# Designs tried in a protein design run: designed miniproteins, single chains, continued (2). Part 97

Each design is a single chain, and the fold is of that chain. pLDDT is the mean over its residues in the fold that is shown.

## One batch from the design tools (miniprotein)

Design m7362
Fold by ESMFold2-Fast:
Structure m7362 (fold): chain A 107 residues (1-107)
Amino acid sequence: MEKEVEKAKEYVKKAIEYLEQGKVEEAKEYLKEAIEYFERARELALEAGDERSAEEAEEAIIALEEAIKLLEEGDVEGALKILKLVLKGDSPMAILYAAVHNTVKKL
């Protein structure tokens, strides 16, 4: 579980580096790999009966999926804010940021 989370965070860091270079498609591929590692962490947490760690992994997955969606819409700055929050372990704030940003965009 911890090793899977560390691998996921390494891929998120690489995605941020690619975004800072303007390489959006490469960054998206790294984010998809990060999601796979968080999915493995979630499954391991569920098998161990650790619902809290499973919820934290699920929140990271949701935040990363929202970051990918923003990249597909051309919002690199919004995606970077979400990714930096995920790296800080603040996936709930990343999800809240994505929800508020999507609401303002629809208004």
Scores: mean pLDDT 82

Design m7363
Fold by ESMFold2-Fast:
Structure m7363 (fold): chain A 68 residues (1-68)
Amino acid sequence: LEETLERFERALLRLYLEGRLSPEQASAAAKHIAELLRQGKSLEEAVQEAVRRGLISEEQGREILEYA
C-alpha cells in the first residue's frame, strides 16, 4: 500500500507539473484514489473509478498508470 501510494503520488505530481492536471483535478484525484487504495482496491481500479466519476479524463487516468 505505502509503495503504491508513493508511486501514485509521484505520477500525479509529475502530471500536475507538466500541466496535464488542474490543481482542482489533482486534489480531487489524490483524495479519491488514496481512499480507494486504503479500502484495498488496486491502483488500476482506483484510477478507473476516478475516471468514471468524472474527476479526471480517460487520457489522464492512462497517464497516471503509465507514470506509476
Scores: mean pLDDT 81

Design m7364
Fold by ESMFold2-Fast:
Structure m7364 (fold): chain A 78 residues (1-78)
Amino acid sequence: SMEEEQRQAEAARAHADRLLKEVEEIYKNGSPEEAVEKAREAIDELARMAAQGSPLTREAVAEGIDRLVELEREAEEK
């Protein structure tokens, strides 16, 4: 149902926000290598959710993926 798809998208967005916050924390307080590894794991997880989920889920995680990709790039340049 559309209501179930909406709930799944909301859960996916919340999960993406949690992963992004975790990677940002590692980037700020940990090693660049740990930030890269965690960002790659988070990107892979969210990309799988987008591929297997509804269009609403794909939209819900898109911003998180983009921000994680930028963090990965910045951490790799350190």
Scores: mean pLDDT 84

Design m7365
Fold by ESMFold2-Fast:
Structure m7365 (fold): chain A 74 residues (1-74)
Amino acid sequence: ARARLEALVAEIEEAVRNGDVRRAMELVLELARLAADSAVPPAEFQAVMDRIQGILDAHPDFRARLLALADAEA
């Protein structure tokens, strides 16, 4: 589980670097599904989410586009 969480963070960093908002959305949804799995401790999930939030905070235009996409699909 931890190895998959680390892989997802790396893929999200790559998606942000490439400006791939759709890919970042898909990866965030996969993280949410893993969080529902009893194999992932809440503290480890929170640490991963904090890292992702830091990446998004460093890229405010990308973050805004990601949130707009999430809103449009809701």
Scores: mean pLDDT 76

Design m7366
Fold by ESMFold2-Fast:
Structure m7366 (fold): chain A 90 residues (1-90)
Amino acid sequence: HHHMQERAERAVASLNEIAERAKKELPEYADEIVGLLNVAAGAIQSAFEGDEELGRKVAEATIEALRKFLSGGKGQEIADRVEAALREIL
């Protein structure tokens, strides 16, 4: 459990860093990106306290939503960073 908690905490920290970057790189979409990342972070924390599989599914859904919403260069860069962060728990 402790190793899973450390992975979840690291993923959440990475998502927070990505949110700060999104505010600078894509200000037009920053609120929507931050909203999606907050949902992912909350679900990851809840799931790793009870259901790791649900946490992984929410992470995958968040990556898919971001890639569908963000099709441009900077948007794809943010989606790639989110995917990398969430791979620590996938």
Scores: mean pLDDT 74

Design m7367
Fold by ESMFold2-Fast:
Structure m7367 (fold): chain A 72 residues (1-72)
Amino acid sequence: AAAAEQARREALATIREGKGSENFDAAVPQLELGLRLGLKADDAEITEMLDRARKVAENAKKQGEEVEKALA
């Protein structure tokens, strides 16, 4: 079995199990691992999940950066 498929299945399970709100950020590491293991964004579903997960994670990082910048 492809390790990328396992990473994808685990990421999907994490998103579903946590209703997506909190666990969506937690799924980002699994999706990134899947990409490194050879998972390709060929499926529109996978592409959309990756985009949404990255936006959530990047938004959280940007919030932290804005706070640091405002305090500087």
Scores: mean pLDDT 59

Design m7368
Fold by ESMFold2-Fast:
Structure m7368 (fold): chain A 68 residues (1-68)
Amino acid sequence: LTADQETAITQLVAAFAKEAGASPLDVVRLAKAALDGNIEEVRKLARSIPGVDDEKAEELAKQIEELR
């Protein structure tokens, strides 16, 4: 990943997690999975956050994949 891609992915994940009311641990796990390109883990972790439905989790995963 370029520095710009890493920054964009990190900001996207942080914004998503903050809006969803995720814990700091959820933010760290989600950011790591996203930066590693583990899109399936991103989907699973996002779905585990209360208030995140399958549609929101899939949208996040797609946005991360497009930024890579």
Scores: mean pLDDT 79

Design m7369
Fold by ESMFold2-Fast:
Structure m7369 (fold): chain A 77 residues (1-77)
Amino acid sequence: MDLASRFSDEQIERMHYLYGRYIAGGLPTGKALEETAKELGLSPEQVNAVLTAALLRDPERASDAMGRGMQEFYDNA
């Protein structure tokens, strides 16, 4: 079963946004996944699987959402 199909486009964009924000904040990949998962009540493995599946389906949408999270951190740092 495609785990990403259980989440709406808005939920997936929020996952990329939060992940990007944590990465911009200086967290290593594993910790950024853990913090994103905590915020959403998911496991890091679930977040990683959803982010990977979404990136393969629509890389532009995924990159845009993540980039917005990163940019918000930089603009407010």
Scores: mean pLDDT 80

Design m7370
Fold by ESMFold2-Fast:
Structure m7370 (fold): chain A 99 residues (1-99)
Amino acid sequence: MKKELEELKKELAKLAKEALLKSKDDDVANTILAAMTAASRALDAAISGSLSKEELLELLKEAEELLDEAEKESSEEEHPIIEKGRKLIEKAKEVIEKM
């Protein structure tokens, strides 16, 4: 479980970097970065055991809502990045649910 959460955290960081490098819209890129940061904070809390499962899922829901905001303003270049972000958050939820 911890190893899988650590790998997901690395993938979130990589995706945030991809958004910053590939996006032509700084606002969209920054919103994706905020979503990845929120998800990463949830994973850190899961690894440390500092938050309940319910609180962790609430943080991941916040990350999803940020991706929804990014999607409203996104262009074709950001769509694959946002979809990857959604899949990483869904994977994080699956791992947390098994805790």
Scores: mean pLDDT 84

Design m7371
Fold by ESMFold2-Fast:
Structure m7371 (fold): chain A 68 residues (1-68)
Amino acid sequence: MTAEEARELIDRAEALLSKPNPTEQELDEAHQLLVRAERAAIETGDKELADRVYELHKKLVELYKKRL
């Protein structure tokens, strides 16, 4: 996976997480996108990608907690 492809995955996850009321399916999709992007960040060693994935994971966790 290229850094450019990883950025596209991150952008898609961010769009899902920025919805006012994301569904469980949208949260699950965002989680899968972030898992794929995290693997790319590890492979490329790109700190920008790693930082963005980390911030979006924090947002995802907060959204999941609101549903429990």
Scores: mean pLDDT 80

Design m7372
Fold by ESMFold2-Fast:
Structure m7372 (fold): chain A 96 residues (1-96)
Amino acid sequence: SAKEELKKAFSNGSNELSEEAIEYLRELVRERTPEALEEQKRLKEAKEKGELAYLEKLKEIVEKRLKEAEELGDNEMKEALEESLKQVEEQIEKLK
């Protein structure tokens, strides 16, 4: 599952969000709902503005998914998304 793949990416000792973890977060946005399609569009627009803008939009999506996981009581997804959020924030700080 996407949860297991995110956990494996982070457990491999990367100090930065890996390209694989970014791809998995992108796949979470690609879910076939009108909301997921709008999120994908926003990520594409942000990417055209540069890497920092892309990461800022990715952070917004991860924060939204984290809130949803907390509301559903999905502690496993919550932990994976909290780690993802930390890694995205660390990459943003490095670019500032």
Scores: mean pLDDT 68

Design m7373
Fold by ESMFold2-Fast:
Structure m7373 (fold): chain A 88 residues (1-88)
Amino acid sequence: SREELLQEADELVIEAYEFLKSLPEATEEDLKKLHELAGRISEAIKREDWAGAAEALEELAELLEKHGGFELAERARELARRFRELAE
Protein backbone atom coordinates (compact mmCIF):
# COMPACT_ATOMS: atom_id res chain seq x y z
CA SER A 1 0.00 0.00 0.00
CA ARG A 2 1.00 3.67 -0.35
CA GLU A 3 1.04 4.20 3.45
CA GLU A 4 3.28 1.13 3.84
CA LEU A 5 5.72 2.45 1.19
CA LEU A 6 5.86 5.89 2.85
CA GLN A 7 6.62 4.29 6.25
CA GLU A 8 9.32 2.06 4.71
CA ALA A 9 10.93 5.08 2.97
CA ASP A 10 10.98 7.12 6.21
CA GLU A 11 12.44 4.17 8.16
CA LEU A 12 15.11 3.59 5.49
CA VAL A 13 16.23 7.25 5.60
CA ILE A 14 16.54 7.10 9.42
CA GLU A 15 18.54 3.85 9.22
CA ALA A 16 20.77 5.33 6.47
CA TYR A 17 21.63 8.29 8.74
CA GLU A 18 22.41 5.94 11.66
CA PHE A 19 24.54 3.74 9.38
CA LEU A 20 26.64 6.59 7.90
CA LYS A 21 27.07 8.31 11.30
CA SER A 22 28.38 5.00 12.74
CA LEU A 23 31.20 4.88 10.12
CA PRO A 24 34.50 6.68 10.90
CA GLU A 25 35.19 6.87 7.12
CA ALA A 26 31.95 8.73 6.32
CA THR A 27 32.81 12.28 5.22
CA GLU A 28 30.97 15.58 5.75
CA GLU A 29 30.21 15.47 1.99
CA ASP A 30 28.61 12.00 2.38
CA LEU A 31 26.35 13.26 5.19
CA LYS A 32 25.48 16.37 3.14
CA LYS A 33 24.60 14.17 0.14
CA LEU A 34 22.41 11.97 2.38
CA HIS A 35 20.63 15.11 3.71
CA GLU A 36 20.03 16.33 0.12
CA LEU A 37 18.72 12.90 -0.95
CA ALA A 38 16.42 12.68 2.10
CA GLY A 39 14.99 16.11 1.15
CA ARG A 40 14.52 15.04 -2.49
CA ILE A 41 12.70 11.84 -1.42
CA SER A 42 10.44 13.78 1.00
CA GLU A 43 9.60 16.52 -1.55
CA ALA A 44 8.96 13.99 -4.36
CA ILE A 45 6.59 12.01 -2.09
CA LYS A 46 4.79 15.25 -1.06
CA ARG A 47 4.25 16.09 -4.77
CA GLU A 48 3.30 12.48 -5.61
CA ASP A 49 6.31 12.46 -7.98
CA TRP A 50 6.86 8.71 -7.65
CA ALA A 51 9.45 8.59 -10.46
CA GLY A 52 11.43 11.35 -8.73
CA ALA A 53 11.23 9.50 -5.40
CA ALA A 54 12.50 6.32 -7.11
CA GLU A 55 15.43 8.19 -8.71
CA ALA A 56 16.48 9.70 -5.37
CA LEU A 57 16.22 6.27 -3.69
CA GLU A 58 18.48 4.77 -6.41
CA GLU A 59 21.07 7.51 -5.70
CA LEU A 60 20.74 6.74 -1.97
CA ALA A 61 21.47 3.07 -2.76
CA GLU A 62 24.68 4.11 -4.58
CA LEU A 63 25.81 6.20 -1.58
CA LEU A 64 25.11 3.29 0.79
CA GLU A 65 26.92 0.76 -1.47
CA LYS A 66 29.97 3.08 -1.55
CA HIS A 67 30.27 2.54 2.23
CA GLY A 68 29.44 -1.20 2.27
CA GLY A 69 25.79 -0.73 3.27
CA PHE A 70 24.65 -3.43 0.82
CA GLU A 71 21.53 -4.53 2.75
CA LEU A 72 20.26 -0.93 3.10
CA ALA A 73 21.11 -0.29 -0.58
CA GLU A 74 19.04 -3.35 -1.62
CA ARG A 75 16.10 -2.02 0.44
CA ALA A 76 16.46 1.39 -1.25
CA ARG A 77 16.42 -0.23 -4.73
CA GLU A 78 13.37 -2.36 -3.81
CA LEU A 79 11.50 0.76 -2.64
CA ALA A 80 12.55 2.57 -5.86
CA ARG A 81 11.03 -0.25 -7.94
CA ARG A 82 7.77 -0.11 -5.93
CA PHE A 83 7.56 3.70 -6.31
CA ARG A 84 8.09 3.33 -10.08
CA GLU A 85 5.10 0.94 -10.16
CA LEU A 86 2.98 3.72 -8.58
CA ALA A 87 4.09 6.09 -11.40
CA GLU A 88 2.60 3.73 -14.03
Scores: mean pLDDT 86

Design m7374
Fold by ESMFold2-Fast:
Structure m7374 (fold): chain A 75 residues (1-75)
Amino acid sequence: SRLARIQALIDRNERSLEESRRHLAELRAQVDAFLAQSTDEKAKAQAQLRLLVHELVVGGEETFIEHLRQSLAAA
């Protein structure tokens, strides 16, 4: 059914999101440690940009899952 397909998409995306959140937490810790010890301003800026890109990706995944959940609840 349509509802079963939406639920399967939610389940798949939730598993992917948990992995993405874990990777983001690890990256954040690595960037924080790097920023605390580095004197290279260009390298610091690149590390911060990399973190921002991953934060945006995770935020997009969260928004998509929320949209799927709302679609399921409205059905």
Scores: mean pLDDT 86

Design m7375
Fold by ESMFold2-Fast:
Structure m7375 (fold): chain A 74 residues (1-74)
Amino acid sequence: SQAQQNLDALVAAMEAHGSVLSDAVRQQLLQLLSQEPRITPQQARDLGEQAGAAGLTADQVLQLLQQRVQQLLA
């Protein structure tokens, strides 16, 4: 699915910066990505790269993704 591809791209980018995401965080990210199929794999990768490079917490990553979904729905 598009949401799964987006999750994989985001996680791969974050892990490249040494981030470790729990299964619970991955499930929450997948839920948010499933709400907006217009998010592209490139946008998901870019978000993961930004989050990983900045050393963001799981809560901060979820908040950024929620903000992106909200902007696309508006």
Scores: mean pLDDT 79

Design m7376
Fold by ESMFold2-Fast:
Structure m7376 (fold): chain A 75 residues (1-75)
Amino acid sequence: MERVPATPEQLEKLKEGIKGLAEVYDELPEEVKKEAVRHLAELIKTRTDEEQQEELLEFIESLNKELAEEIRKLL
């Protein structure tokens, strides 16, 4: 499966969105957590290459380990 790398601007915007989600993740209802994880995993899978995916997962893990683990399960 060929992945197209995100531009630096796209990657930064994605990181900003992730920061916001990670900050409130533990407070979210279970259904909202599942939806957010699915949406974010799809964005990472479709909009980043493998190098960028690993960079983003490390970034997410630094903010919220549970969120990173749940996303990794879907990739």
Scores: mean pLDDT 81

Design m7377
Fold by ESMFold2-Fast:
Structure m7377 (fold): chain A 82 residues (1-82)
Amino acid sequence: IPLGRQALDVARTDSTNGDQLVGLLTQGLSYSLGGNTDLAITYLTQARDLASQSGNTQLVSLTQQMLDYVRTLPPSQAGQIL
């Protein structure tokens, strides 16, 4: 299962911040696919921080993995792996 799909599925189960988390993840993934690494990092960081605030440790782990891929891989490869 693609990492971004796993993160979105987990975000949808969040009873407190699910809609905001889905929105932030969708924006981060969209910017990653478009090659805008700076905006992808910005939105994925916001998603990680919001997941942390909601106590969703699984989503924190998934968003951190997504951030690591966006930071370490070329934009085209990061977007395909996410």
Scores: mean pLDDT 80

Design m7378
Fold by ESMFold2-Fast:
Structure m7378 (fold): chain A 88 residues (1-88)
Amino acid sequence: LEEALEHVRRAAEAMLAGDWASASEHMRRAIDAARALGEEFAEELMEAVGPHIHLGAIALDEGDEEKAREYLERAVEAARRVAEEYAA
């Protein structure tokens, strides 16, 4: 759980820094860590996090750093909520 969350957080940080290669690597590692816990957990994590990452990327492309930060913070929060649900 903690490893998947940490990699989502690092992916969001890398995106805000403009390091797309690092962001892609951390997102891949987050998915792999989630799959190690179960395919259903990995799918729910991707479904919860994916839309926020996508909107954050669009905001960065538009030059709206404030909106990008907001979406990426929502991605990290979505990952935390999914992880807490599976920890219960």
Scores: mean pLDDT 81

Design m7379
Fold by ESMFold2-Fast:
Structure m7379 (fold): chain A 90 residues (1-90)
Amino acid sequence: SAKEEAIKLFEETKKEIEEKEKDKELAEIFIDLLNKAIEYMEKLSDEELKEFLESVVEMFKELAEDFKDTELGKILAELAERLKEIVEKM
């Protein structure tokens, strides 16, 4: 399902941030944010999930621009693009 694919993508992104982000305090902030997003997604209907993921794609695109030329920015840009692909297939 799209929900399972999105949750898996967030879990993979958490691991990549933990491994590659050298600022551990910044890494913890983003990991906490992704954990909260996963918990929220598990409670959503399919219709609510699509609207949520569309909003999250735009948010992570903006964050990737704010963190451009950093490893975190690259990770967030990839997350946004892969989430967009999930939404487009819904």
Scores: mean pLDDT 86

Design m7380
Fold by ESMFold2-Fast:
Structure m7380 (fold): chain A 86 residues (1-86)
Amino acid sequence: MKIEEIRELLKKARELIFTDPEEAERYIEEARKLVDEIVEAKDEEALKEVQEILLELAREILEELERRGAPREEIEAVRRMIESGK
């Protein structure tokens, strides 16, 4: 259940991140709180599913950042996230 909530929050954040970054940050913050609860519960299976969702989202954000010509620092941050998840 929490995994589905995290997925929906991150989808909303992704759609808003380039048009309304302040609202995107709110959704990211809510998702982070749910992730923290999973970490505290030591639910390794749920954490693995969340990691897969984050990696998929990070790839989509990376492609959009590159298309928009975003600062290298932002591109590298997302790229590192993808690499650490392999």
Scores: mean pLDDT 73

Design m7381
Fold by ESMFold2-Fast:
Structure m7381 (fold): chain A 63 residues (1-63)
Amino acid sequence: LSEEDIALAERFAEGIAELDREYALRHEGASEEEAERLARETRERMTAGFLAFFERLNKRAAA
């Protein structure tokens, strides 16, 4: 993976984590602390997922 792929994965993961935080606060009655924990967990999981996805795409593009 390139540094650009890693940066892009982190950026997308952050965007999704931010949406998850806002949704938890507005619709699930989560506390600020609970929303922050959920956002951190989502960010970590999504970063890993996007990195795996980009690795798969790069392998396909190289074929």
Scores: mean pLDDT 82

Design m7382
Fold by ESMFold2-Fast:
Structure m7382 (fold): chain A 77 residues (1-77)
Amino acid sequence: SKEAALNAGVGAAMGAYIGGHNQDAARSAWTKAAEAAYNGGDADTVAQAFHEGALRGGGNEKAAQMASDGARIGAEQ
């Protein structure tokens, strides 16, 4: 779950960077994902953190959705 959440964070960060061209978007998505996973967040909490991180940093909806889906799957393991 933690490793899968971090891998999803990489995807979210890359997606946010491509969509928003903003380093803060990429780091925001990664940081929120790492915190959610570390605190033992359930699948929904982790997915929400990735989605919010990507969007808050200026990422597009595709990046946010991809990050959210990956995080949910990872957190369920």
Scores: mean pLDDT 60

Design m7383
Fold by ESMFold2-Fast:
Structure m7383 (fold): chain A 55 residues (1-55)
Amino acid sequence: MPSEAELFARFVRLYSRLSEEQRRAVQAIALEAKAAGASPREVLARATEFAEELL
């Protein structure tokens, strides 16, 4: 399992390669997870997985 720092670095790299539409979709997933009470790490993991699937 990657560290939170590694996961964040990977997320930033993936996110920078996404289109505006894809970035909005990732943002929506992250915000929904936060609203549902997910931890920062869980939000980051879900956002990273979703961003990877979009590429």
Scores: mean pLDDT 80

Design m7384
Fold by ESMFold2-Fast:
Structure m7384 (fold): chain A 55 residues (1-55)
Amino acid sequence: MREAIRALARRAGVSEATARRAAERGGMSPEGVANLAAGTDGADARAAVEAALAG
């Protein structure tokens, strides 16, 4: 999970703490976080992080 969170944080342009909170609130699996970091562009990754944080 830690490496996937770092990848998501870099992709979305947010802090690792913000990416971790989004993954926790969104109920994301490690696989889901890794796929989001690798499979989407930065804007889509950021939108997903913000949607998860909004609840």
Scores: mean pLDDT 78

Design m7385
Fold by ESMFold2-Fast:
Structure m7385 (fold): chain A 117 residues (1-117)
Amino acid sequence: DLEKKIKEILERAEKVAKELEETSKASEFGKEIAKSMVRMMAGILRSVPLPPVIEPNVEPAIETADRAVEEEDPEKAAELARRFALGLGLMESAEVALKAGKEELARRLAEEAREVF
């Protein structure tokens, strides 16, 4: 069921976003862990071949990740990390929709990702 798969992806993305935000705010060590995770995810994203409908989100995602890593204010860094994680979930959902032949849904999810970044 496509709807169930997308729901599970988005729920996982929301959980990751919350964990990154909470970890970043918990301590100086937590902040460095959260930044390390964002760097790792951004590095992986750079190496993933993506369909034309999703590919335009790569640069905005990387820009948000770089801003999250470089941001000195804990609240702003946490918000950027959260947006990065949510945007990735929307990109993954768009690819799952595209593979299921739902091109219009994939385009809408990709557009939502672009707005989140």
Scores: mean pLDDT 86

Design m7386
Fold by ESMFold2-Fast:
Structure m7386 (fold): chain A 75 residues (1-75)
Amino acid sequence: GHHHSERLGKAALEAAGRTGPLSQEELARGLAKATGWSFSTARAMVEAGLRAAGLGPVVAAEQVPLVLHSAGLAA
C-alpha cells in the first residue's frame, strides 16, 4: 500500500543522502541500497514509476513515495 511506498521512499532518500530534489539515477541508487536490489533493477523500477506517475527525470523528495507506489512497489 501507500504506507509501504512511504517507508521505502524514506529509506531510499536516506540511503541516497538527499533531502532535496534528486535525479532519476540518485533515486535508483538510493532504492538499490535500501532494498539490496541491483542498480539495474532499481533503475528500471524508478523509470517505470516516473512514467506511470507522469513525472520528469528530476523528483522532489516528497514525490518519491508516489514514484515507488506508481512503480507497483505496493504489496
Scores: mean pLDDT 75

Design m7387
Fold by ESMFold2-Fast:
Structure m7387 (fold): chain A 65 residues (1-65)
Amino acid sequence: DKEKRALLLVIAFQIEQPDLKVELRWEDGELVVKATATTPEGLAAAEKLKERMKELGIKAEIFAE
């Protein structure tokens, strides 16, 4: 259920912010959400996505280009 909610959030954020690149990875049996942003708006969206993932107990990492 957490993974399904995470996937739905990722899809929603990618639709609203096309600049935001999101990758879901399994690292040591744990789901990690990796978001890459190239604009200030994308970075703000990535920060919000990380906050929502933290609420689900899912690790998130943000990269700025």
Scores: mean pLDDT 80

Design m7388
Fold by ESMFold2-Fast:
Structure m7388 (fold): chain A 67 residues (1-67)
Amino acid sequence: MKIEEAKKLVEKGTDEDIEKAMDLALQPANEGKREEAIEILRLAMDKATSVETQLKAIGALLRILGD
């Protein structure tokens, strides 16, 4: 499950790994698993260490919520 992979990436605590976790949201989003995509993006938003990465996560989350 992509959420489990995202959690492992976020636990590493780098913006690079958090952005990789955000990319994992694309598969469940494309498969109609909206709830899993949202949970991944919420994790990325909460754990982002830079404003830039946090804004990327927020933007992606709003995009999915707007669908």
Scores: mean pLDDT 77

Design m7389
Fold by ESMFold2-Fast:
Structure m7389 (fold): chain A 75 residues (1-75)
Amino acid sequence: MSIEEKLKELKELVRRAMELQKSESEQARQEVNRLQIKALEIAEKIMEEEYEKLSPIEQVYVSSVVSALRGSGLG
């Protein structure tokens, strides 16, 4: 799989989580948490396997996702 495809999947998960955060549903809140955990998993894999092949902007993006999700209390 290409690095571009992995980044698109990560961006889609983040976008979907942000969209669901606008919902007032309790089920949406649970789904946001699930999507954020999955996004963190993908971002960490990209950092370990593909980080050196990423552009500086892509490296900042992936690192920012990891930092933001850990900062939000995901342990």
Scores: mean pLDDT 78

Design m7390
Fold by ESMFold2-Fast:
Order: C-alpha cells, then sequence, then structure tokens
Structure m7390 (fold): chain A 113 residues (1-113)
C-alpha cells in the first residue's frame, strides 16, 4: 500500500512541477513591468525544488510544509493576477488542486509509517 501511495505521489509531483512551471511562465507573460512578479515566479519554482528534494529524501513532513507554502503562494498569485488572464487563473487553480491532492497523499504515507 505504501508502494502505491509513493507512485501516486510521484505522478502528482510530475503534474505539480508542470503546472507550477506553466503558472510561472504565464505570470511573467501577464505582468508588464513588475519585479514582484519575477520574485513570485522564482519563489514558486524554488518551492517545487524543495518539495522534490524532500520527497526524494523521504522527508514527508518537510514535503508537506513546502506544499502548504506553495499552495499559499499560488492562492496569492490567483488573487493578485488571476483577473488579468484566464489561462493564468485556470493553471494556478490546477496548481492549487494538485498541491492539495499531493498533501493528502503525503499525509497518508506519513500515517502508514
Amino acid sequence: ELEELRREARELLERLREAALETAKLLLKTTEDVTKAIGRALRLIGLVLDIELALERGDYEAAIEALRELKELAEEILREYGEKDKELAEKTEELIELAEELIRVTEEILELL
């Protein structure tokens, strides 16, 4: 059962990484001259790397914490920029949903350990 949950986490991580990268690209494309948007995009990618590293090391508690920070950042992006671009809004919503699902799966893994 742990093997199945770890496989689900890997699949969700791949989708999360793609959604985060696309959100970052759309954020940068949507915003004209805002260094703040660049900072948000870089932080988003940094959190994805933190999640990947934590999961590879089996540090599920660190992964959950980084996922929660990623979700909060994505919610901030959606609030500040979502009304400007429908594609950005949709991709950011997808990112939030994937983060929630990966948190759930990772918590289930931690409970079985």
Scores: mean pLDDT 84

Design m7391
Fold by ESMFold2-Fast:
Structure m7391 (fold): chain A 84 residues (1-84)
Amino acid sequence: MEELLAKSDEDLKAAIKTYLERGEKELAEVEKYESEKQVEEAKIVYKANVLKLKKAAGVMDPEEEKELAELEKKVKEIIEEQLA
């Protein structure tokens, strides 16, 4: 599995970059019309999802693992606030 992901690493990186660029355009549009809080929450969720994709692709750095753990805590807080 890891060897197959490594062989496809360039294609996976390109796909992740395309996904990131599309999401950045969507976030830029949201920033014009939504509250600052909603924009920041959307950025946190988006960044956590990108890091999860990097982890699945096997290209995640140790620093990104720490960042993902912190972002997952923030995502949990956002979900708890929305459900409360």
Scores: mean pLDDT 68

Design m7392
Fold by ESMFold2-Fast:
Structure m7392 (fold): chain A 117 residues (1-117)
Amino acid sequence: SKLLQETNKKIQQLIRDFFKSLSDEEREKVLLALTDPTGLKNEEEYEKARKILSDFLSKENPTVEDLEKALEALETILSLLPELKEVYKLSDEVTEKLKKLLEEMIKLIKETLEKLK
């Protein structure tokens, strides 16, 4: 679907803009949080959500099911953001930027799913 491809591209752009807004040191901390789920109290839940999001972002032709799974994964990551902040030692500024990124991606996916109903 053209709409699904456009949504995926917009999400990728939001992520690129987020990383461009960070310093090199902040980028390293966020990348660690996105690639290494070890040491979290909710490690299994976070790892599943992270893998779903990573898989979704790598798909050239995402499906409606992929978008629904990505939405659930993003909501899970957002709920775990306080734990990610503590474990990966994210600053208040980076945590707020990451929260806004997750909320923007969630909004975009929900709007896309509504258009497909």
Scores: mean pLDDT 83

Design m7393
Fold by ESMFold2-Fast:
Structure m7393 (fold): chain A 85 residues (1-85)
Amino acid sequence: MKKEAEERIREGVRLAEEGLRNNDEATYQRGLELLRETERLMLYPYLTAQKRNEPLTAFTLYAKEMGEEAGRRRRELEERRKELK
């Protein structure tokens, strides 16, 4: 799981940065979509535990951290795009 989440974040960033460099909207959006999907999937266990009032496990905390990382990288890329316009 850890390696897979980190690889998805890295791939999403790579695609989005490639799209920005090449002025390729489709590649840029594909990168952002990977980051959005990773954020959603990784935050799900944390949100479920909170809704059920269950204690947070090491796995749930790790998943929250990866989801927040994906969201942060996505926001950085969106901000960078604004600067290029």
Scores: mean pLDDT 80

Design m7394
Fold by ESMFold2-Fast:
Structure m7394 (fold): chain A 68 residues (1-68)
Amino acid sequence: MEVSEEQARRVAEAAGVSVETGRAAASLATGMSGPDTSPEEAVDVLVADPEAARTAARAAGSMFGVPD
């Protein structure tokens, strides 16, 4: 699934991380939310919970090796 630059930026801003880490976090959130969840819906849910956004960003950084 492809996450847009805007979706990545929204998650990055919510978590206080780089856009690249935000993109990875948004992709993880989409996968965790289920196969029928759109990236936009997953991002909206994640952004509504900044703590979840930070957790996803941290996990994405560790798994994908993105520094932040």
Scores: mean pLDDT 71

Design m7395
Fold by ESMFold2-Fast:
Structure m7395 (fold): chain A 81 residues (1-81)
Amino acid sequence: SLITKLTAVKPKIDELSKNESAERYVAAHLQLIGVIEELRLQSEISPDLESSINAAILKIQEANSLDEVLDGLDELSLILR
């Protein structure tokens, strides 16, 4: 499920936040929670929408910095809103 894939991003945020401020770490987790909640509000997901969501999740999974994770979460928020 898409929610399972997003939940699996949490350890990556933890790892990429080792040298970040507490504020940035908390902000990233709150943004992840927000995206998961927005995804739960989707009553219908078309194949095109699912493809776009999967592409954004893949970007987050392949991220090498917290900024890249945040960019992927921003893209997801835009897709879902």
Scores: mean pLDDT 82

Design m7396
Fold by ESMFold2-Fast:
Structure m7396 (fold): chain A 89 residues (1-89)
Amino acid sequence: SARRRELHEEVLRLSKEAAELIRKAEEALQNGDYEAAKKYIEELKRVIERLEELAREARRLGDQETYLLARIAIHEAKKAVEEIEKKLE
């Protein structure tokens, strides 16, 4: 359906955005730019929240492939948030 295609496309877009934010946050940390790292992590948390919403919608629609894609992106993003926040203490 058009909705399943749109959902899949949005999950792919947000997964790419999450990966880019993780890269930027790690780069900021390496450069000692803790303010930039915190900013990227806050943006990443918003992306995670949106991916969680899309994962729930994919599950309701029976779109297992999009659901799995979203769950993988959420897992990697949450792991990055935890590790980076630990380094910002």
Scores: mean pLDDT 90

